# Designed miniproteins, single chains, continued (3): the designs that were tried, part 78

Each design is a single chain, and the fold is of that chain. pLDDT is the mean over its residues in the fold that is shown.

## One batch from the design tools (miniprotein)

Design m10695
Fold by ESMFold2-Fast:
Structure m10695 (fold): chain A 85 residues (1-85)
Amino acid sequence: NLDKINKLIERTEELLREAERHIENGDLDSAVRKLGQARDLLDQIRSLSSNLDDENRKKVDEKLKELEERYKKVMDMGNEAFEKQ
């Protein structure tokens, strides 16, 4: 269901923005929770994308690549901040 995938993508982007904001504010517990939620949604998007046609799957795969890269950057920021706590 492409509509469901698009909503999960939007929610994942929101969660990553929230996690980054929490890291910036030193709220590492909230950041970890938001990153965990984003990880779960990324896994759901990947699972659901297997049911798409080739055209829509390529678009979702490119967006997943972008979100996975953002997730890694935010996770790395959080890990660095956590070590300094």
Scores: mean pLDDT 85

Design m10696
Fold by ESMFold2-Fast:
Structure m10696 (fold): chain A 88 residues (1-88)
Amino acid sequence: MMSVATVQARFPSEEQARRGAKKAKEAVEKLEGVEEVSTFVLPDGDGALAVVSAFAKDEEAAKKAAEVAEKALEEEGGEVTLRKVTPL
């Protein structure tokens, strides 16, 4: 069953959020079974929110995408606020 992984992180600046989102997208796009990756960066006061959504062939691929996205966002200084895998 196709699944979507969604990971959100807060960053202290929009520049860091954009770097985090880019790194997460590039890392997740390389994973087997990931079909499409979308990213959004939203300004939020003095900081920003980065959102990564990965469409995967199955739940296992989506779980791996969420794990990889979370790690990439955290490595750029993001505080992960949401990690969810949803069957489609």
Scores: mean pLDDT 84

Design m10697
Fold by ESMFold2-Fast:
Structure m10697 (fold): chain A 99 residues (1-99)
Amino acid sequence: KKKEIEELVKKIAEAKSYEEIAEYAKKLAELLKTAEDRRLVSELMKKYGLSEAKIAAVTVAIALALEGKEIEEIAKWAEFAERVAREGTPAEEAEAEWA
């Protein structure tokens, strides 16, 4: 179980498309039964050097996979999550809010 989770997170780290992320997220969701399993995935994503944006995409993909969503829908929302995380808040707006 732990080795399978680790292997899938490695594949996600090297994934070249959101469809691949969605497919591995569905396989990973079948293995995730406890909060400990989900915590392990989060730790492994950081350990394998995934960016904040990619972590956001994978987190959304796993959540949708746990709800039983199809690969196409998972891929679409994973792409959206990564884009939102990458773009962030504009620096000027962030500085105004943090003043």
Scores: mean pLDDT 75

Design m10698
Fold by ESMFold2-Fast:
Structure m10698 (fold): chain A 80 residues (1-80)
Amino acid sequence: KEVKIGDAVVTVGEDSVVGVAKTEDAAAEALRYALEYFDIKNPELVYLEPTKQVYEGENAVITVEYDPETKEWTVVAKKK
C-alpha cells in the first residue's frame, strides 16, 4: 500500500513504514508520518550523523538515511 505524504512516497506494510523522498523536508514529512503511525510521542535520537539518524520509540525503530549516489532520503520504520 502506497501513500503520498507531501513530496514523499510512503509504503505501509504489516510491521513497517518505508518512505522515499528527494528532499530533506519531504523526508521530515515521512518521518512525522511514521511517528504518528506507530504512535511514538517521545522518540529518542540514538544515532546521529550528517547522512543518518536513528530514532527509537517503545514499539518501533526509525532510520532516516541519505544516499549520495541516488540523492534520495529513505525513512524506514520497523516494529520491534
Scores: mean pLDDT 81

Design m10699
Fold by ESMFold2-Fast:
Structure m10699 (fold): chain A 80 residues (1-80)
Amino acid sequence: MKFVLDGSEEDVRKLLEFAEKVRTRAFTLDLSEEEKIELIAEELEKNFIFKGDAREVARFLLTNSLRTTSLEEVKKVVFP
């Protein structure tokens, strides 16, 4: 079942934890940047329902280090 995100910090953390696992897999595959974005976006859409665009979220997560990215920055992309 898909998890509905309501904009809470807990929901953002769940999305980030899931996205980090998918991102790790994407980086171990011989994929283009566009293919990595599509893979992350597809997995997010399969598991979560949120207001933002899945491809924009995927691009943001691919191009930004999750270790140094603030939850506030992530929230702006996931809940615009």
Scores: mean pLDDT 73

Design m10700
Fold by ESMFold2-Fast:
Structure m10700 (fold): chain A 77 residues (1-77)
Amino acid sequence: GIPEKLLKATAQNAQNILGRKAQPDDDPEVVAQELRNALMDQGGFSEYTAQRVLDIDGDGTVSNEELVLFLQALQKV
């Protein structure tokens, strides 16, 4: 499982880059796509680096479980 402390820290940074608060009715995959785009446009990250930032457990894939936890953490910050 993803450590809650790491998840909250990542969510706070993501919220600042995204420029809006995630809503309970947001699709986690849509929020992840918006975050990737914001990281590329505002953070100056390449598409590759933005994708890796969302891979919280470092396994090279972003699971639906990780996206749901990310969205849940975004709603709490």
Scores: mean pLDDT 60

Design m10701
Fold by ESMFold2-Fast:
Order: sequence, then C-alpha cells, then structure tokens
Structure m10701 (fold): chain A 80 residues (1-80)
Amino acid sequence: SIADLLAAVIAQMETASDAELRALLRETIAKLKKSKDPVAQQAADSLERVLALFEAGRLTKDQAIAALRDILAVVQAELA
C-alpha cells in the first residue's frame, strides 16, 4: 500500500546519508507518480516539495523525516 511504502521510506531515511536520502525521495516520488490513485499523486506532490526544500538547505534531515511522517498520517486518514 501507499502507507506501507511511505513507512518503509521513513525507516530508511533515519540511517541514510544526504545523498541516499535525496535518491530515496526521488525513487519514491517516481513510484507514486506511476500510480493512478489520487492519494498517491497527492503524496508525490507533497514529497516533491519536501525534496525541493531539503535540496535548497531549508529543511534538515530530521525536519524532512518529520514532514514525511505528517504526509503518512494524511495518507492513512484518506485510506481509512
């Protein structure tokens, strides 16, 4: 599920380097964009904003992880 994908990504982010975190976010965005599910598209759009802010140095790694947890909570609410 989309929620399971996001939870797995969050767990991987905790031990990732900045380069690995950027690659992981890009891969996850690409996977979500291939889905025809509107919830997946909304999650992809939110992740693109997080990635852009992280690459611009406006979010720390911990702030990016917190933002993904917020996105996961929204996805879980929409899938319930």
Scores: mean pLDDT 85

Design m10702
Fold by ESMFold2-Fast:
Structure m10702 (fold): chain A 77 residues (1-77)
Amino acid sequence: SMEEELFRRLEARMIEEGFPAERARLLARLVVRAILGEPPEAIAARVAALNNNPVAPSPEGLAEVARSAEALRAALE
């Protein structure tokens, strides 16, 4: 699936950029949701509901990861 492939490639790219594997996985899921049209605030609320005390990524951090995800999405096409 496109979502699954995008997620895998984004996660791999974030690991290459130096993110720890578990952190990359979490951030990649958030960014994929953002690319699919869900706003970062709504995604952060979902993560907060799932984890009692998560450290939400910054808006700047999400924007940078979203740019990387867009480049990877273009490569998938």
Scores: mean pLDDT 64

Design m10703
Fold by ESMFold2-Fast:
Structure m10703 (fold): chain A 91 residues (1-91)
Amino acid sequence: MLKEVEEKVEELKKKIENNTLTDEDIEAFVAFVKPFADEAYENKDEESELKLRLLLGEVLLLLAEKTPETEQSVIDKIKKRIEELKKKLEE
């Protein structure tokens, strides 16, 4: 399960870096990840939920940084959330 999400994240990161990401790619990724995040939440699997949220956050950060119209405050919020999620995973 997590490996499949990680593979999808890597595919999206490559598309973002190559400037080939489409809105459809984002929608498909969110639709793919959401059921796994919901299942982890329902099962109280905090580690899996935190990992899924971290992966989603990293993809959103890359997308925000590649989008010139993205406000700096949005980028800062995403970065802060990623750091908070990383800290929770280390505990």
Scores: mean pLDDT 75

Design m10704
Fold by ESMFold2-Fast:
Structure m10704 (fold): chain A 62 residues (1-62)
Amino acid sequence: SEEYKKEIDSLLTPEEKELVERAQRIMERRKAGEALTPDERRTVLRANDIINKAKKEVEKKK
């Protein structure tokens, strides 16, 4: 839901939000069949860690 996304976003710093947005763009390219560079792969992994931590915190509050 949009509320869930807002809760997740509220747990992120501005720098983490930028990293997550960058990772989302990289993942769209991956879904289109493009190969990822090592830097792009690290960005996606970092963003996934951030989002997974935020999701766990939101899930604890439900």
Scores: mean pLDDT 78

Design m10705
Fold by ESMFold2-Fast:
Structure m10705 (fold): chain A 59 residues (1-59)
Amino acid sequence: MLEQKWKELMERAGKRVSQDELEALKKAIESESSVPPEDTDKVIRAMKVLEEIGEELRK
Protein backbone atom coordinates (compact mmCIF):
# COMPACT_ATOMS: atom_id res chain seq x y z
CA MET A 1 0.00 0.00 0.00
CA LEU A 2 2.72 2.53 0.87
CA GLU A 3 4.42 1.99 -2.50
CA GLN A 4 1.17 2.66 -4.34
CA LYS A 5 0.60 5.84 -2.35
CA TRP A 6 4.12 6.94 -3.21
CA LYS A 7 3.41 6.38 -6.89
CA GLU A 8 0.33 8.58 -6.66
CA LEU A 9 2.38 11.31 -5.02
CA MET A 10 4.97 10.99 -7.76
CA GLU A 11 2.34 11.36 -10.47
CA ARG A 12 0.92 14.48 -8.82
CA ALA A 13 4.40 15.92 -8.36
CA GLY A 14 5.01 15.33 -12.06
CA LYS A 15 2.76 18.30 -12.73
CA ARG A 16 5.25 20.58 -10.94
CA VAL A 17 8.57 18.93 -11.77
CA SER A 18 9.99 17.38 -14.90
CA GLN A 19 10.01 13.66 -15.61
CA ASP A 20 13.79 13.75 -15.34
CA GLU A 21 13.59 15.16 -11.81
CA LEU A 22 11.06 12.52 -10.77
CA GLU A 23 13.30 9.77 -12.12
CA ALA A 24 16.23 11.09 -10.08
CA LEU A 25 14.04 11.20 -6.97
CA LYS A 26 12.83 7.63 -7.52
CA LYS A 27 16.42 6.40 -7.59
CA ALA A 28 17.25 8.37 -4.44
CA ILE A 29 14.27 6.99 -2.54
CA GLU A 30 14.89 3.40 -3.60
CA SER A 31 18.62 3.50 -2.82
CA GLU A 32 18.73 6.48 -0.45
CA SER A 33 22.22 7.44 -1.67
CA SER A 34 22.68 6.28 -5.24
CA VAL A 35 22.04 9.72 -6.72
CA PRO A 36 24.97 11.30 -8.58
CA PRO A 37 25.89 14.81 -7.40
CA GLU A 38 24.75 16.30 -10.72
CA ASP A 39 21.24 15.02 -10.03
CA THR A 40 21.12 16.35 -6.47
CA ASP A 41 19.39 19.58 -7.50
CA LYS A 42 16.73 17.60 -9.34
CA VAL A 43 16.13 15.38 -6.34
CA ILE A 44 15.90 18.35 -3.98
CA ARG A 45 13.33 20.08 -6.18
CA ALA A 46 11.22 16.95 -6.49
CA MET A 47 11.46 16.31 -2.76
CA LYS A 48 10.30 19.84 -2.03
CA VAL A 49 7.23 19.31 -4.18
CA LEU A 50 6.44 16.00 -2.48
CA GLU A 51 6.88 17.64 0.92
CA GLU A 52 4.36 20.34 -0.03
CA ILE A 53 1.90 17.70 -1.21
CA GLY A 54 2.50 15.74 1.98
CA GLU A 55 1.72 18.78 4.10
CA GLU A 56 -1.57 19.22 2.22
CA LEU A 57 -2.42 15.61 3.02
CA ARG A 58 -1.57 16.16 6.69
CA LYS A 59 -4.18 18.92 6.94
Scores: mean pLDDT 67

Design m10706
Fold by ESMFold2-Fast:
Structure m10706 (fold): chain A 73 residues (1-73)
Amino acid sequence: MLAEARARMAALAPRAEAALAAGDRAALAEVVREVAAILREYLEAQKPVLGEQAEKQLAELEKILAEELAAIA
């Protein structure tokens, strides 16, 4: 459920804030990867309902993840 995915992502906010405050790019990259994993799990679960739209959103998620990881490297 989207609300559960959002709650899991919100639980990562303190880790993201700590990584940003410390300038820890590796820790920030780990948080970004965990957010992507949560969204990937959610979209995979939605495939029976959203079909091709879920596949399209999964492809866009992978593109955004690659761009974000490159930006913080």
Scores: mean pLDDT 79

Design m10707
Fold by ESMFold2-Fast:
Structure m10707 (fold): chain A 87 residues (1-87)
Amino acid sequence: KPTIEEIEELLLTIEEVVDLVEKKDLEGLEKILKEFLEKTPEELKSSVEELAKEILEYIKKNPNASREELQEEFYKLLQEKIDELLS
């Protein structure tokens, strides 16, 4: 399973992603998620890939969503993945 250090790196990246989601910076969000995915161990790649895909899909399908709506959806998806990784 993932190491504590790998989980900490994921949490730090998530904080950066939240800021980008609040700004609706789709380009910046795609870039940071791709960079993180490239550094992610294979066992974590699927979870990170799913999270990134769901976030990007939500933003693309809801271009007029408020920052609050984007952040709420992001935190929901994030919480599910953290619970899965820490279990």
Scores: mean pLDDT 68

Design m10708
Fold by ESMFold2-Fast:
Structure m10708 (fold): chain A 87 residues (1-87)
Amino acid sequence: SELLEKIKKTTKEALIREGVDEEVAERAAEAFTELFAARPSMSPEQLAALRARIEAAATELIAAGASNNEIVEKVADIIEDFLAEHR
């Protein structure tokens, strides 16, 4: 949907601004958008909190010299933890 494409684009742009590589930002934004599509009843506040958590983790990993794969794996872990918390 148009809304999902906008969410993906906005999330990708935010991650790039934090210094995440474009391809990693695309994959992370895709995972975030898939979560939103699976749980459209999530509040805007919950989505904002998850996004902030992803951005903060990516920024810290980049500062630590983590690989693109490590960043993607951490984003996936954050999303899985969020899904487990909100069952």
Scores: mean pLDDT 74

Design m10709
Fold by ESMFold2-Fast:
Structure m10709 (fold): chain A 68 residues (1-68)
Amino acid sequence: MKYTLTEQVDTRSGTRVLTLTVESDDGTTTTLTAASPRNAAPDGKVETGSTDLPAEKAAAIKAALEAG
């Protein structure tokens, strides 16, 4: 099982998008996406980042994304 977190921020609109991709041991891929209004960064640029996460941290993030 593998977890990948990708974050994209549009600082002009203030929209932040988080995408968590979960690859299960059976080869099934599940993608969870959450959009958040208004980022605190005032610089007017788009930022993108991605990080591989340990399963325990990814489970906590997955729960947060599923809750809202």
Scores: mean pLDDT 61

Design m10710
Fold by ESMFold2-Fast:
Structure m10710 (fold): chain A 70 residues (1-70)
Amino acid sequence: EDAKKKRKEEAAKKGEENGKLLKEAYENRQKARDLRAQATALEKDPVKSQELLDQAEENERKAEELAKKL
């Protein structure tokens, strides 16, 4: 174990965690965009299309929540 550096590593880890949150928020936005495009392609299947739109909205909301945590 590296107990002597625990406090410094925890502070550095917090910075990395914030970076990961930003990256995850961006990725969720991209996934939402892709899901909306897929829903449009599947408009002849209204049930599946609606499910994809719901998933897109969920991903957009998650991205916003992650960004707000910063």
Scores: mean pLDDT 76

Design m10711
Fold by ESMFold2-Fast:
Parts: sequence; structure tokens; C-alpha cells
Structure m10711 (fold): chain A 97 residues (1-97)
Amino acid sequence: TTAETTARMLLLHFKGRIDKALQYAKQGDYSGATQMLNDMSRYSSTVLKSPELTQLLNNGSTYASNGDVSGAQNYGDQALKKFRDLINKELGVEVEV
């Protein structure tokens, strides 16, 4: 497996989790959306060790918990971009999702 393939798989997995959280929010399941974003934030804090990514996911979680789907989407998009930049840096690649 090339580094680019690994990066793309990790990014698609992360994007899938963001998309799932936002689908919960769009369906009115703000609790489910909040929990998923908080789980991702915990992973960011404890495994990835990225304060910036953790803050973006926490902001998304706060907006989701308040029923602000648009705000949650905005922070989800920023979190995906930050995660992309982190993975690209760690693997020495330039991939987009």
C-alpha cells in the first residue's frame, strides 16, 4: 500500500464519521450527533494529540447539541480539512477528500 492510499483511506473513514454525525443532527438526533463528535474529539485528544482538531470537533459537538446543523457542518468541514493536513504531514503526501 502506498502512503497516498493509506492517507485516502484514513480521510474517507474520518469523513464518513463526520457525515454520519451530521446525518444524526439532520434527523433531529442531536444527542447521537453530539456523542459521535465527542468520541472523535476524544480520539483526537488522546491518540492524535492535536489540540486544534480537538477544539474544532468540540465546537461542532456544541453546535450539534444546540440543534444548529449548519454550525455543526461548518466545524465538521474544518475538522476534516485539519485531519487531512495532519495525515498528509504524518505520511508525507498531498491527498484531497
Scores: mean pLDDT 88

Design m10712
Fold by ESMFold2-Fast:
Structure m10712 (fold): chain A 74 residues (1-74)
Amino acid sequence: MDEEEERIVERALKELEKEVSPEALELLKKIYEASKRGESAEVPPEKMPEVEKAVEKFREIAREEAEELEKKLA
């Protein structure tokens, strides 16, 4: 992974801690770690709606962090 991409992910996860349950955050981290290895994380179907919301929120935060980094680079 690119160093900047890793930094964005770390910042987004810290912000997400304020917005989602600890359980949803742990599942999202598990998905992220599996993705880094080229694997799929197993998520219980009952937890999918909660994880889906966490992923959507994470994507929004990560986009904002990436945009801020691009502005600093310019």
Scores: mean pLDDT 73

Design m10713
Fold by ESMFold2-Fast:
Parts: structure tokens; C-alpha cells; sequence
Structure m10713 (fold): chain A 61 residues (1-61)
């Protein structure tokens, strides 16, 4: 399993997302504030493929 910090760093590096925004996304997903669908939608808008967004969202929620 990815740690929250590892997930945030991967998102920041892969999508060009600011690290602070990536950390917030991971925290909100882990706490149930965002659904898997909402996380996937945010990742797709940041430039992730549909498949990558779905896998990452599932791993965080």
C-alpha cells in the first residue's frame, strides 16, 4: 500500500500538481471527504488518463 506522503509525491511529480494540493487531495480522499469518483474527476482534470485516475482513486478511498 502507498503511504499518504508517497501518494502525494507521485501525484505532484506525475501531474505537475503543487505538492500542497496533492497532499490535500490525498487527505480528503482518505477521510471520506471525497468519493472515488470525485478523486478520479480531479485527477483527470489534472491530466491523468481515465485508467490511471480510476486506479489511483480506488487506492486512496
Amino acid sequence: MLTDEQAAEILAGSLGMPLEEARKLVTDARNGKLSAQEVADILRKAGASDDAAAVIAQSLT
Scores: mean pLDDT 78

Design m10714
Fold by ESMFold2-Fast:
Formats: structure tokens, C-alpha cells, sequence
Structure m10714 (fold): chain A 62 residues (1-62)
């Protein structure tokens, strides 16, 4: 999977990638925040993985 390979290049855990692939963006963002990432860094990563900006902004607001 292209998403899985890009996530590995970014150093993301498999659990984050699985949540993204299952459409659980809120759960993925929660894990990324627990890893110490800022909302700006999370947005950049999710955009690199092909998630739309609107979907990221919606999930960040819950």
C-alpha cells in the first residue's frame, strides 16, 4: 500500500496507519498528539498520506 510505505518513511507506527486506512482520523490524530506532534505537523503528515485538508481540519475539531 502506498499509504503504508509513505507512513513508514515518515516513521509512523502501524496503528496510526491502520486508523487512517479505516477512516478513523480522530483516533489517528489522538495517537499522533500522544507522540508529541503539533497540529501543524499532524496536518502536514496527513496531507502527505493523501488525506484532504478539509477532512484533517474537521477531524482536528472533532
Amino acid sequence: SEVRERAEELGLPEEVTERILNGDLVGAIKLLREMGMSDEQITAILLELGVSRSAVEEALRK
Scores: mean pLDDT 82

Design m10715
Fold by ESMFold2-Fast:
Structure m10715 (fold): chain A 56 residues (1-56)
Amino acid sequence: SHMEEELRKKALERLKERYKDMTPEEQQALIDRYEKAWENSRKIREKLRQLKKQLE
């Protein structure tokens, strides 16, 4: 969803502002973890759609 992508970008920007006192390496690690969590969430949503299809 385009809206999900926009929300993700804004969340990432807020994360950078909140932790701007951290080292650049620590900030990058947080960003990477957030990006992976977002991708995992996307895959889970896809699997849930498939599961619901099987239960119907």
Scores: mean pLDDT 75

Design m10716
Fold by ESMFold2-Fast:
Structure m10716 (fold): chain A 80 residues (1-80)
Amino acid sequence: SSMIESAVRFVRDTVLRRHPDLPPEVREQVDQILEEARKKMLKIEEELKDDPRKMLTEIGKVLQEAVARIDELVARHRAS
């Protein structure tokens, strides 16, 4: 969905803008986290098509978890 693609792109662009110095291997891990989240959000969209409120809530949880995982990944990299 365009909404999910836009959300994933926004998170990726925000991470890269705030952390332009991330090495390629860390950027690849960010992209892996976002791809896992994208697939999970698309599955939720299909399964909860008839329940828009629950769909948006569950998609929001997936996106929040992905952001938290990325923040932890970046923090671990900066600590090393």
Scores: mean pLDDT 87

Design m10717
Fold by ESMFold2-Fast:
Structure m10717 (fold): chain A 108 residues (1-108)
Amino acid sequence: DEELFKLRVKKAEEIVNTEMSEEEKAIAEAVKEIYEKKYGEKVYVAYVEKLDENTYRVTLLTESGPKFYILKRVDENTYELYDEERNVIARIFVEDGKVVGVELLEKP
C-alpha cells in the first residue's frame, strides 16, 4: 500500500511543520537518529504528541511501518527515551530548545 503510506508521510510532515515547536522538532529528529542507528533502517518522518506536562508520545514512520516510543522530561535539560517494553534506551540533552547531546543507554 505504497500510496497510502505516502499519504501518511505527507500528513506527518504537515504535523511537524504546523503543530510542533522547535524543541519538539529537535527531540523528534534525535529519536529518529537513535532508531536508525539501532535498527539500520530509514525513518521517513518523526513527530511528537504531548500527553502531559512532562511526557510525549514519539511516532516514527519507518520502512517497516509506524513505531511508537515515550519521551519523558526528567529535568529542565534532560529527556529519557523509553521503548515499548518501558526500558530507558537513551537520554536526550536540550538547551535553549536545541538538542546538545544524546547518550545511548542500550546497545543495538
Scores: mean pLDDT 82

Design m10718
Fold by ESMFold2-Fast:
Structure m10718 (fold): chain A 84 residues (1-84)
Amino acid sequence: DQQQLRQRMEDIVAELDAIAREAEALSTPETQPIVFEIEIILGIARLILGVANATGVYTQRELDRLEELLQRARALLEKLKALS
């Protein structure tokens, strides 16, 4: 279902945006590299969703890629919290 795939992809990008904002709030000079990695992940996720929106094609493969990016960002945020 294209509508369900779109909604799940939008939900993941929204969660990544929230993670990036939380990471920015915890940012120190020493943790900037971790914050930058999270920002790159958000940028990639936005590009994936942007391409899907432009083409009108939402796939399980791209949803799986977004879920992998979300797991990586969550792990980076937990590392950042441990250092803060």
Scores: mean pLDDT 90

Design m10719
Fold by ESMFold2-Fast:
Structure m10719 (fold): chain A 60 residues (1-60)
Amino acid sequence: MTVYLVGIDGTVTPVETKYSAEEVNEAIRGESLEQLKLLHEVEKETGVDMGEHTVFPKKP
């Protein structure tokens, strides 16, 4: 599914991932190994650092 990454500067980047925007946002805020693995997989698929982005299910 397509989700939208919004950086702290307001830059919007569309990315394709198998995870929902809610799952990715929970992983960004979480500290579990499972959440870190999810973030690593999304970063590998998209080539984008997820550390300081908010994820939306549709274009903001």
Scores: mean pLDDT 68

Design m10720
Fold by ESMFold2-Fast:
Structure m10720 (fold): chain A 100 residues (1-100)
Amino acid sequence: ARSIEEIIAEIAKLAGVEPETLMELFEEAFGPLEKARSKVTGEPLSFAGMLAELAEEMPDPELRRRGREILERAARARGLPDWEAFVAALLRDQALAANS
């Protein structure tokens, strides 16, 4: 199975940013990834939940803007129309890798 770190590195490479920059963004948004909690509900988050909340539901508008820009750049690099399509494709790829 692909680790969260491997997925973050792939997104960063597609978006043309350093993996450390994207990791810092996630840690600023959610805290330590192994203990990540929704800033909206307070519940523990899967990595899929972190991606969705960062781009759409993040209470901090600057963190939401930065996350969305990175995901939209990654989407364009993959020939996808928007960040929602990119997240859906990434989750499908992750599910296929876990079951293959």
Scores: mean pLDDT 75

Design m10721
Fold by ESMFold2-Fast:
Structure m10721 (fold): chain A 61 residues (1-61)
Amino acid sequence: SHAEEQEFLRLLHELLELMDAKNVPQEEIDAVLAELGRLYREDIAAAIAAARRLIQELKAE
């Protein structure tokens, strides 16, 4: 749905800002983005859940 697409994009922006702030290597960022992109095309709810999990893990460090 449009609401799920907007939520995913919001989470993606937050995740990218956190990865930049934490100096995550570009190779790891590329791998994460490839997997989230795959999930987004197949199951947007799973993509949202994965992005939320990654944000929580980065904030816990």
Scores: mean pLDDT 87

Design m10722
Fold by ESMFold2-Fast:
Structure m10722 (fold): chain A 73 residues (1-73)
Amino acid sequence: SMSEELLKKGVEITNKAMDALKRKDVETAQSLIKELEELRDEAKANGDKLTEQVLQNQIDILKARLAALEKEL
């Protein structure tokens, strides 16, 4: 289903963003967070509130980690 495809893509992007943060690659992490926000907006447009919420939770975690990393740079 479209929801399954969005969730699979979300997991892939989240894993790449976590790897970027671990490597202190701020630019790549910012780009991948934007891709997750686009995926969240697709879920919202489809009325898929559950997928939207899962993606939003991942975005929030990644943004918090990025903000913490930026304070250390």
Scores: mean pLDDT 88

Design m10723
Fold by ESMFold2-Fast:
Structure m10723 (fold): chain A 67 residues (1-67)
Amino acid sequence: EVEELEARREAYLATLSPRDRKSVETFWDPLLERIRRALERGEPLSYFEQLAVATARGEKMEPFPLS
């Protein structure tokens, strides 16, 4: 379902100017690849990485009360 995240990313990038798209792709592609590799290795995602994935899918992360 990483493919769905990639499709959402492409839809977002299509709304940007070519210059802005290039900047976002430069930042987003390494982050997405890192998340993907972590998932493939069974490594836990940080809360921020989970939030980024949920946001890109249009999902809301439930507020987690701090202990």
Scores: mean pLDDT 63

Design m10724
Fold by ESMFold2-Fast:
Structure m10724 (fold): chain A 85 residues (1-85)
Amino acid sequence: DQEMVDALREVIAELPAVLEEVRRLHEAGRVEEVEQALESVQGAIEQTKQIIAQAPPGSELEKAARELLKKLEELEEELRELLAE
């Protein structure tokens, strides 16, 4: 499903902007919104793992979903670090 692959790649491209927005929320002292962003990222990680589990082995969908998972896990780490400050 090329449409799904393209959608996942679009999400990957948007993640840096999401991180910058969450950093602004953190700087503004909006801790609850940063915590909600972390929960949303964790939900996206679980959904992406389900896509990987259902994708045909070696497909472009599996590759795109694994790239998204890696980027989401990196984002989760960054958000946990912000909340630890």
Scores: mean pLDDT 87

Design m10725
Fold by ESMFold2-Fast:
Structure m10725 (fold): chain A 70 residues (1-70)
Amino acid sequence: SEAEENRRALLSGATRVAQELAAELHAKDPNATITARIELSEEGATVTVTSEAGTETRRITLEEAKEIAK
């Protein structure tokens, strides 16, 4: 269904964003322990990545997630 496809796009896009943010934190401190949290909604996702170097949060829309997931 479209809803299942949208949820898959959100999860894929949010996962890619989490990986990018984690890579940025690791570039600053290769020994940092990184924790990622993804919160999904009908309209988008919130990605939060935390380490000793700090916390990065990014919000993406469903449209952005579909583009990122490509």
Scores: mean pLDDT 82

Design m10726
Fold by ESMFold2-Fast:
Structure m10726 (fold): chain A 55 residues (1-55)
Amino acid sequence: SSDASNGAGAAASAGGASVEAAKRAGQYPLEGDFEKAAEAASEGGERGARLALKA
């Protein structure tokens, strides 16, 4: 349905944020900075949740 298409768009935005956060989180452990990795993952998760709730 059209509602499903609108929901997919919002979900894609939230998914994009999560993917980006995961990429950043993966990058920091390679440098040995697990605190930055945890912070990036936490912030990305919150951002993704906010986008999902806004949808």
Scores: mean pLDDT 61

Design m10727
Fold by ESMFold2-Fast:
Structure m10727 (fold): chain A 68 residues (1-68)
Amino acid sequence: MEEEKKRLEEARKFIQSLDPSLKLSDEQLRVIVYTAEKLREIGIEINRELLERKDNPFLRESLERAEA
């Protein structure tokens, strides 16, 4: 729970610095933190895959065209 409390406090301060009019409950902050952690975990796996294949020109070119 100490890690969660730290993340919630950091998230609250960060969001308030972006939009001080946005009042979020602890529940809403938990959803944001949870979503961010999930996206970070998924992003790490994607980055690991891309890092291994960054020197593959065919894969890189295909990904760039798919993003277009």
Scores: mean pLDDT 64

Design m10728
Fold by ESMFold2-Fast:
Structure m10728 (fold): chain A 62 residues (1-62)
Amino acid sequence: GDPYAPLSEYIEETIELIKSVYEDGEKEAEQARKEIENSESKMFTVLQLELEAKVKEAELQA
């Protein structure tokens, strides 16, 4: 037997692990990105609308 055979096996396993992480990571990252973007956009819009409403209320009280 080749005493260095375990090194080749380790490299092969590592490549397979990297490929698996890439495939799973891409799908999870895309879902996470969409959720963050949707949440951030909604929060930013709500905050802007609240600020505009407060400014308008201050103007009406002046």
Scores: mean pLDDT 68

Design m10729
Fold by ESMFold2-Fast:
Structure m10729 (fold): chain A 113 residues (1-113)
Amino acid sequence: SAEELAEELRKKLEEILEKYKKKILEAKTNEELEKVVRELIREISDVVEETAKKLPPETAEKVEQELTEMSSKIETITDDSIKNNESAEELAEKIEKEVEEMLERIEKIIRES
C-alpha cells in the first residue's frame, strides 16, 4: 500500500540519517567530510529510487524530482559550510532538515497517488 511504502521509506531514511550524522561528526578533514556527504546522498538516492520503482510512473517522476532537488541543496550546503568554516554539528543539522523536508514532500506525493 501507499501508506506502507511511505512508512518503510521514512524508517530507512531515518536510519541512514542517524548513521551519517555520526560520520559527519567524525570527519577530520574537508575531503573526508565531502566523501561522507557524497556517500549519504548515494544511500538516500538508492532507497528513494527503489521506492520510486514501486510507484506509478507519474508519481515516481515527482519523487525523483524531489530527490534531485534535495541532492543539489545538500551539495550547496556542504560547499558553503566548508567555505564558511561552520561546525560539523551545524552541517549535520542543515542536512537533516533538508532530508526531512524532502521526506515529508515525498510522503505526501505517495499518499496522494
Scores: mean pLDDT 89

Design m10730
Fold by ESMFold2-Fast:
Structure m10730 (fold): chain A 89 residues (1-89)
Amino acid sequence: MEEEKKLSLELARKLAEELREIAKWILENDPDPEKREDARRFLEQLDASMAKLEARINAGEQAITKEQYEEYLKKLEEEKKKVEELKKK
C-alpha cells in the first residue's frame, strides 16, 4: 500500500514537471497571446492542483498508473506538435 502511494506520487510529480515544461514552452513559443495567457494561468494553478492531487494520493483516494502517465505524455507531445505547426506559418 505505501509503496503504491510512493509510485503514484513519483508519477504525479513527473507528470507535473512535464506539464510545467510544456506550459513554459507554450508561454515562450506560441504566437497566440491568448494561448500564452492560458499557459501562464495554468502554471499559476499547477502547484495548487498538484498539492491537491498529492493529498488525494496520500489519502488513498486517487492513484496514477503507468498507463495513465504514458497517455498524458502522449497528449503533451500532441500539444507541442500543434504549437510547432503554428510557428511554421
Scores: mean pLDDT 74

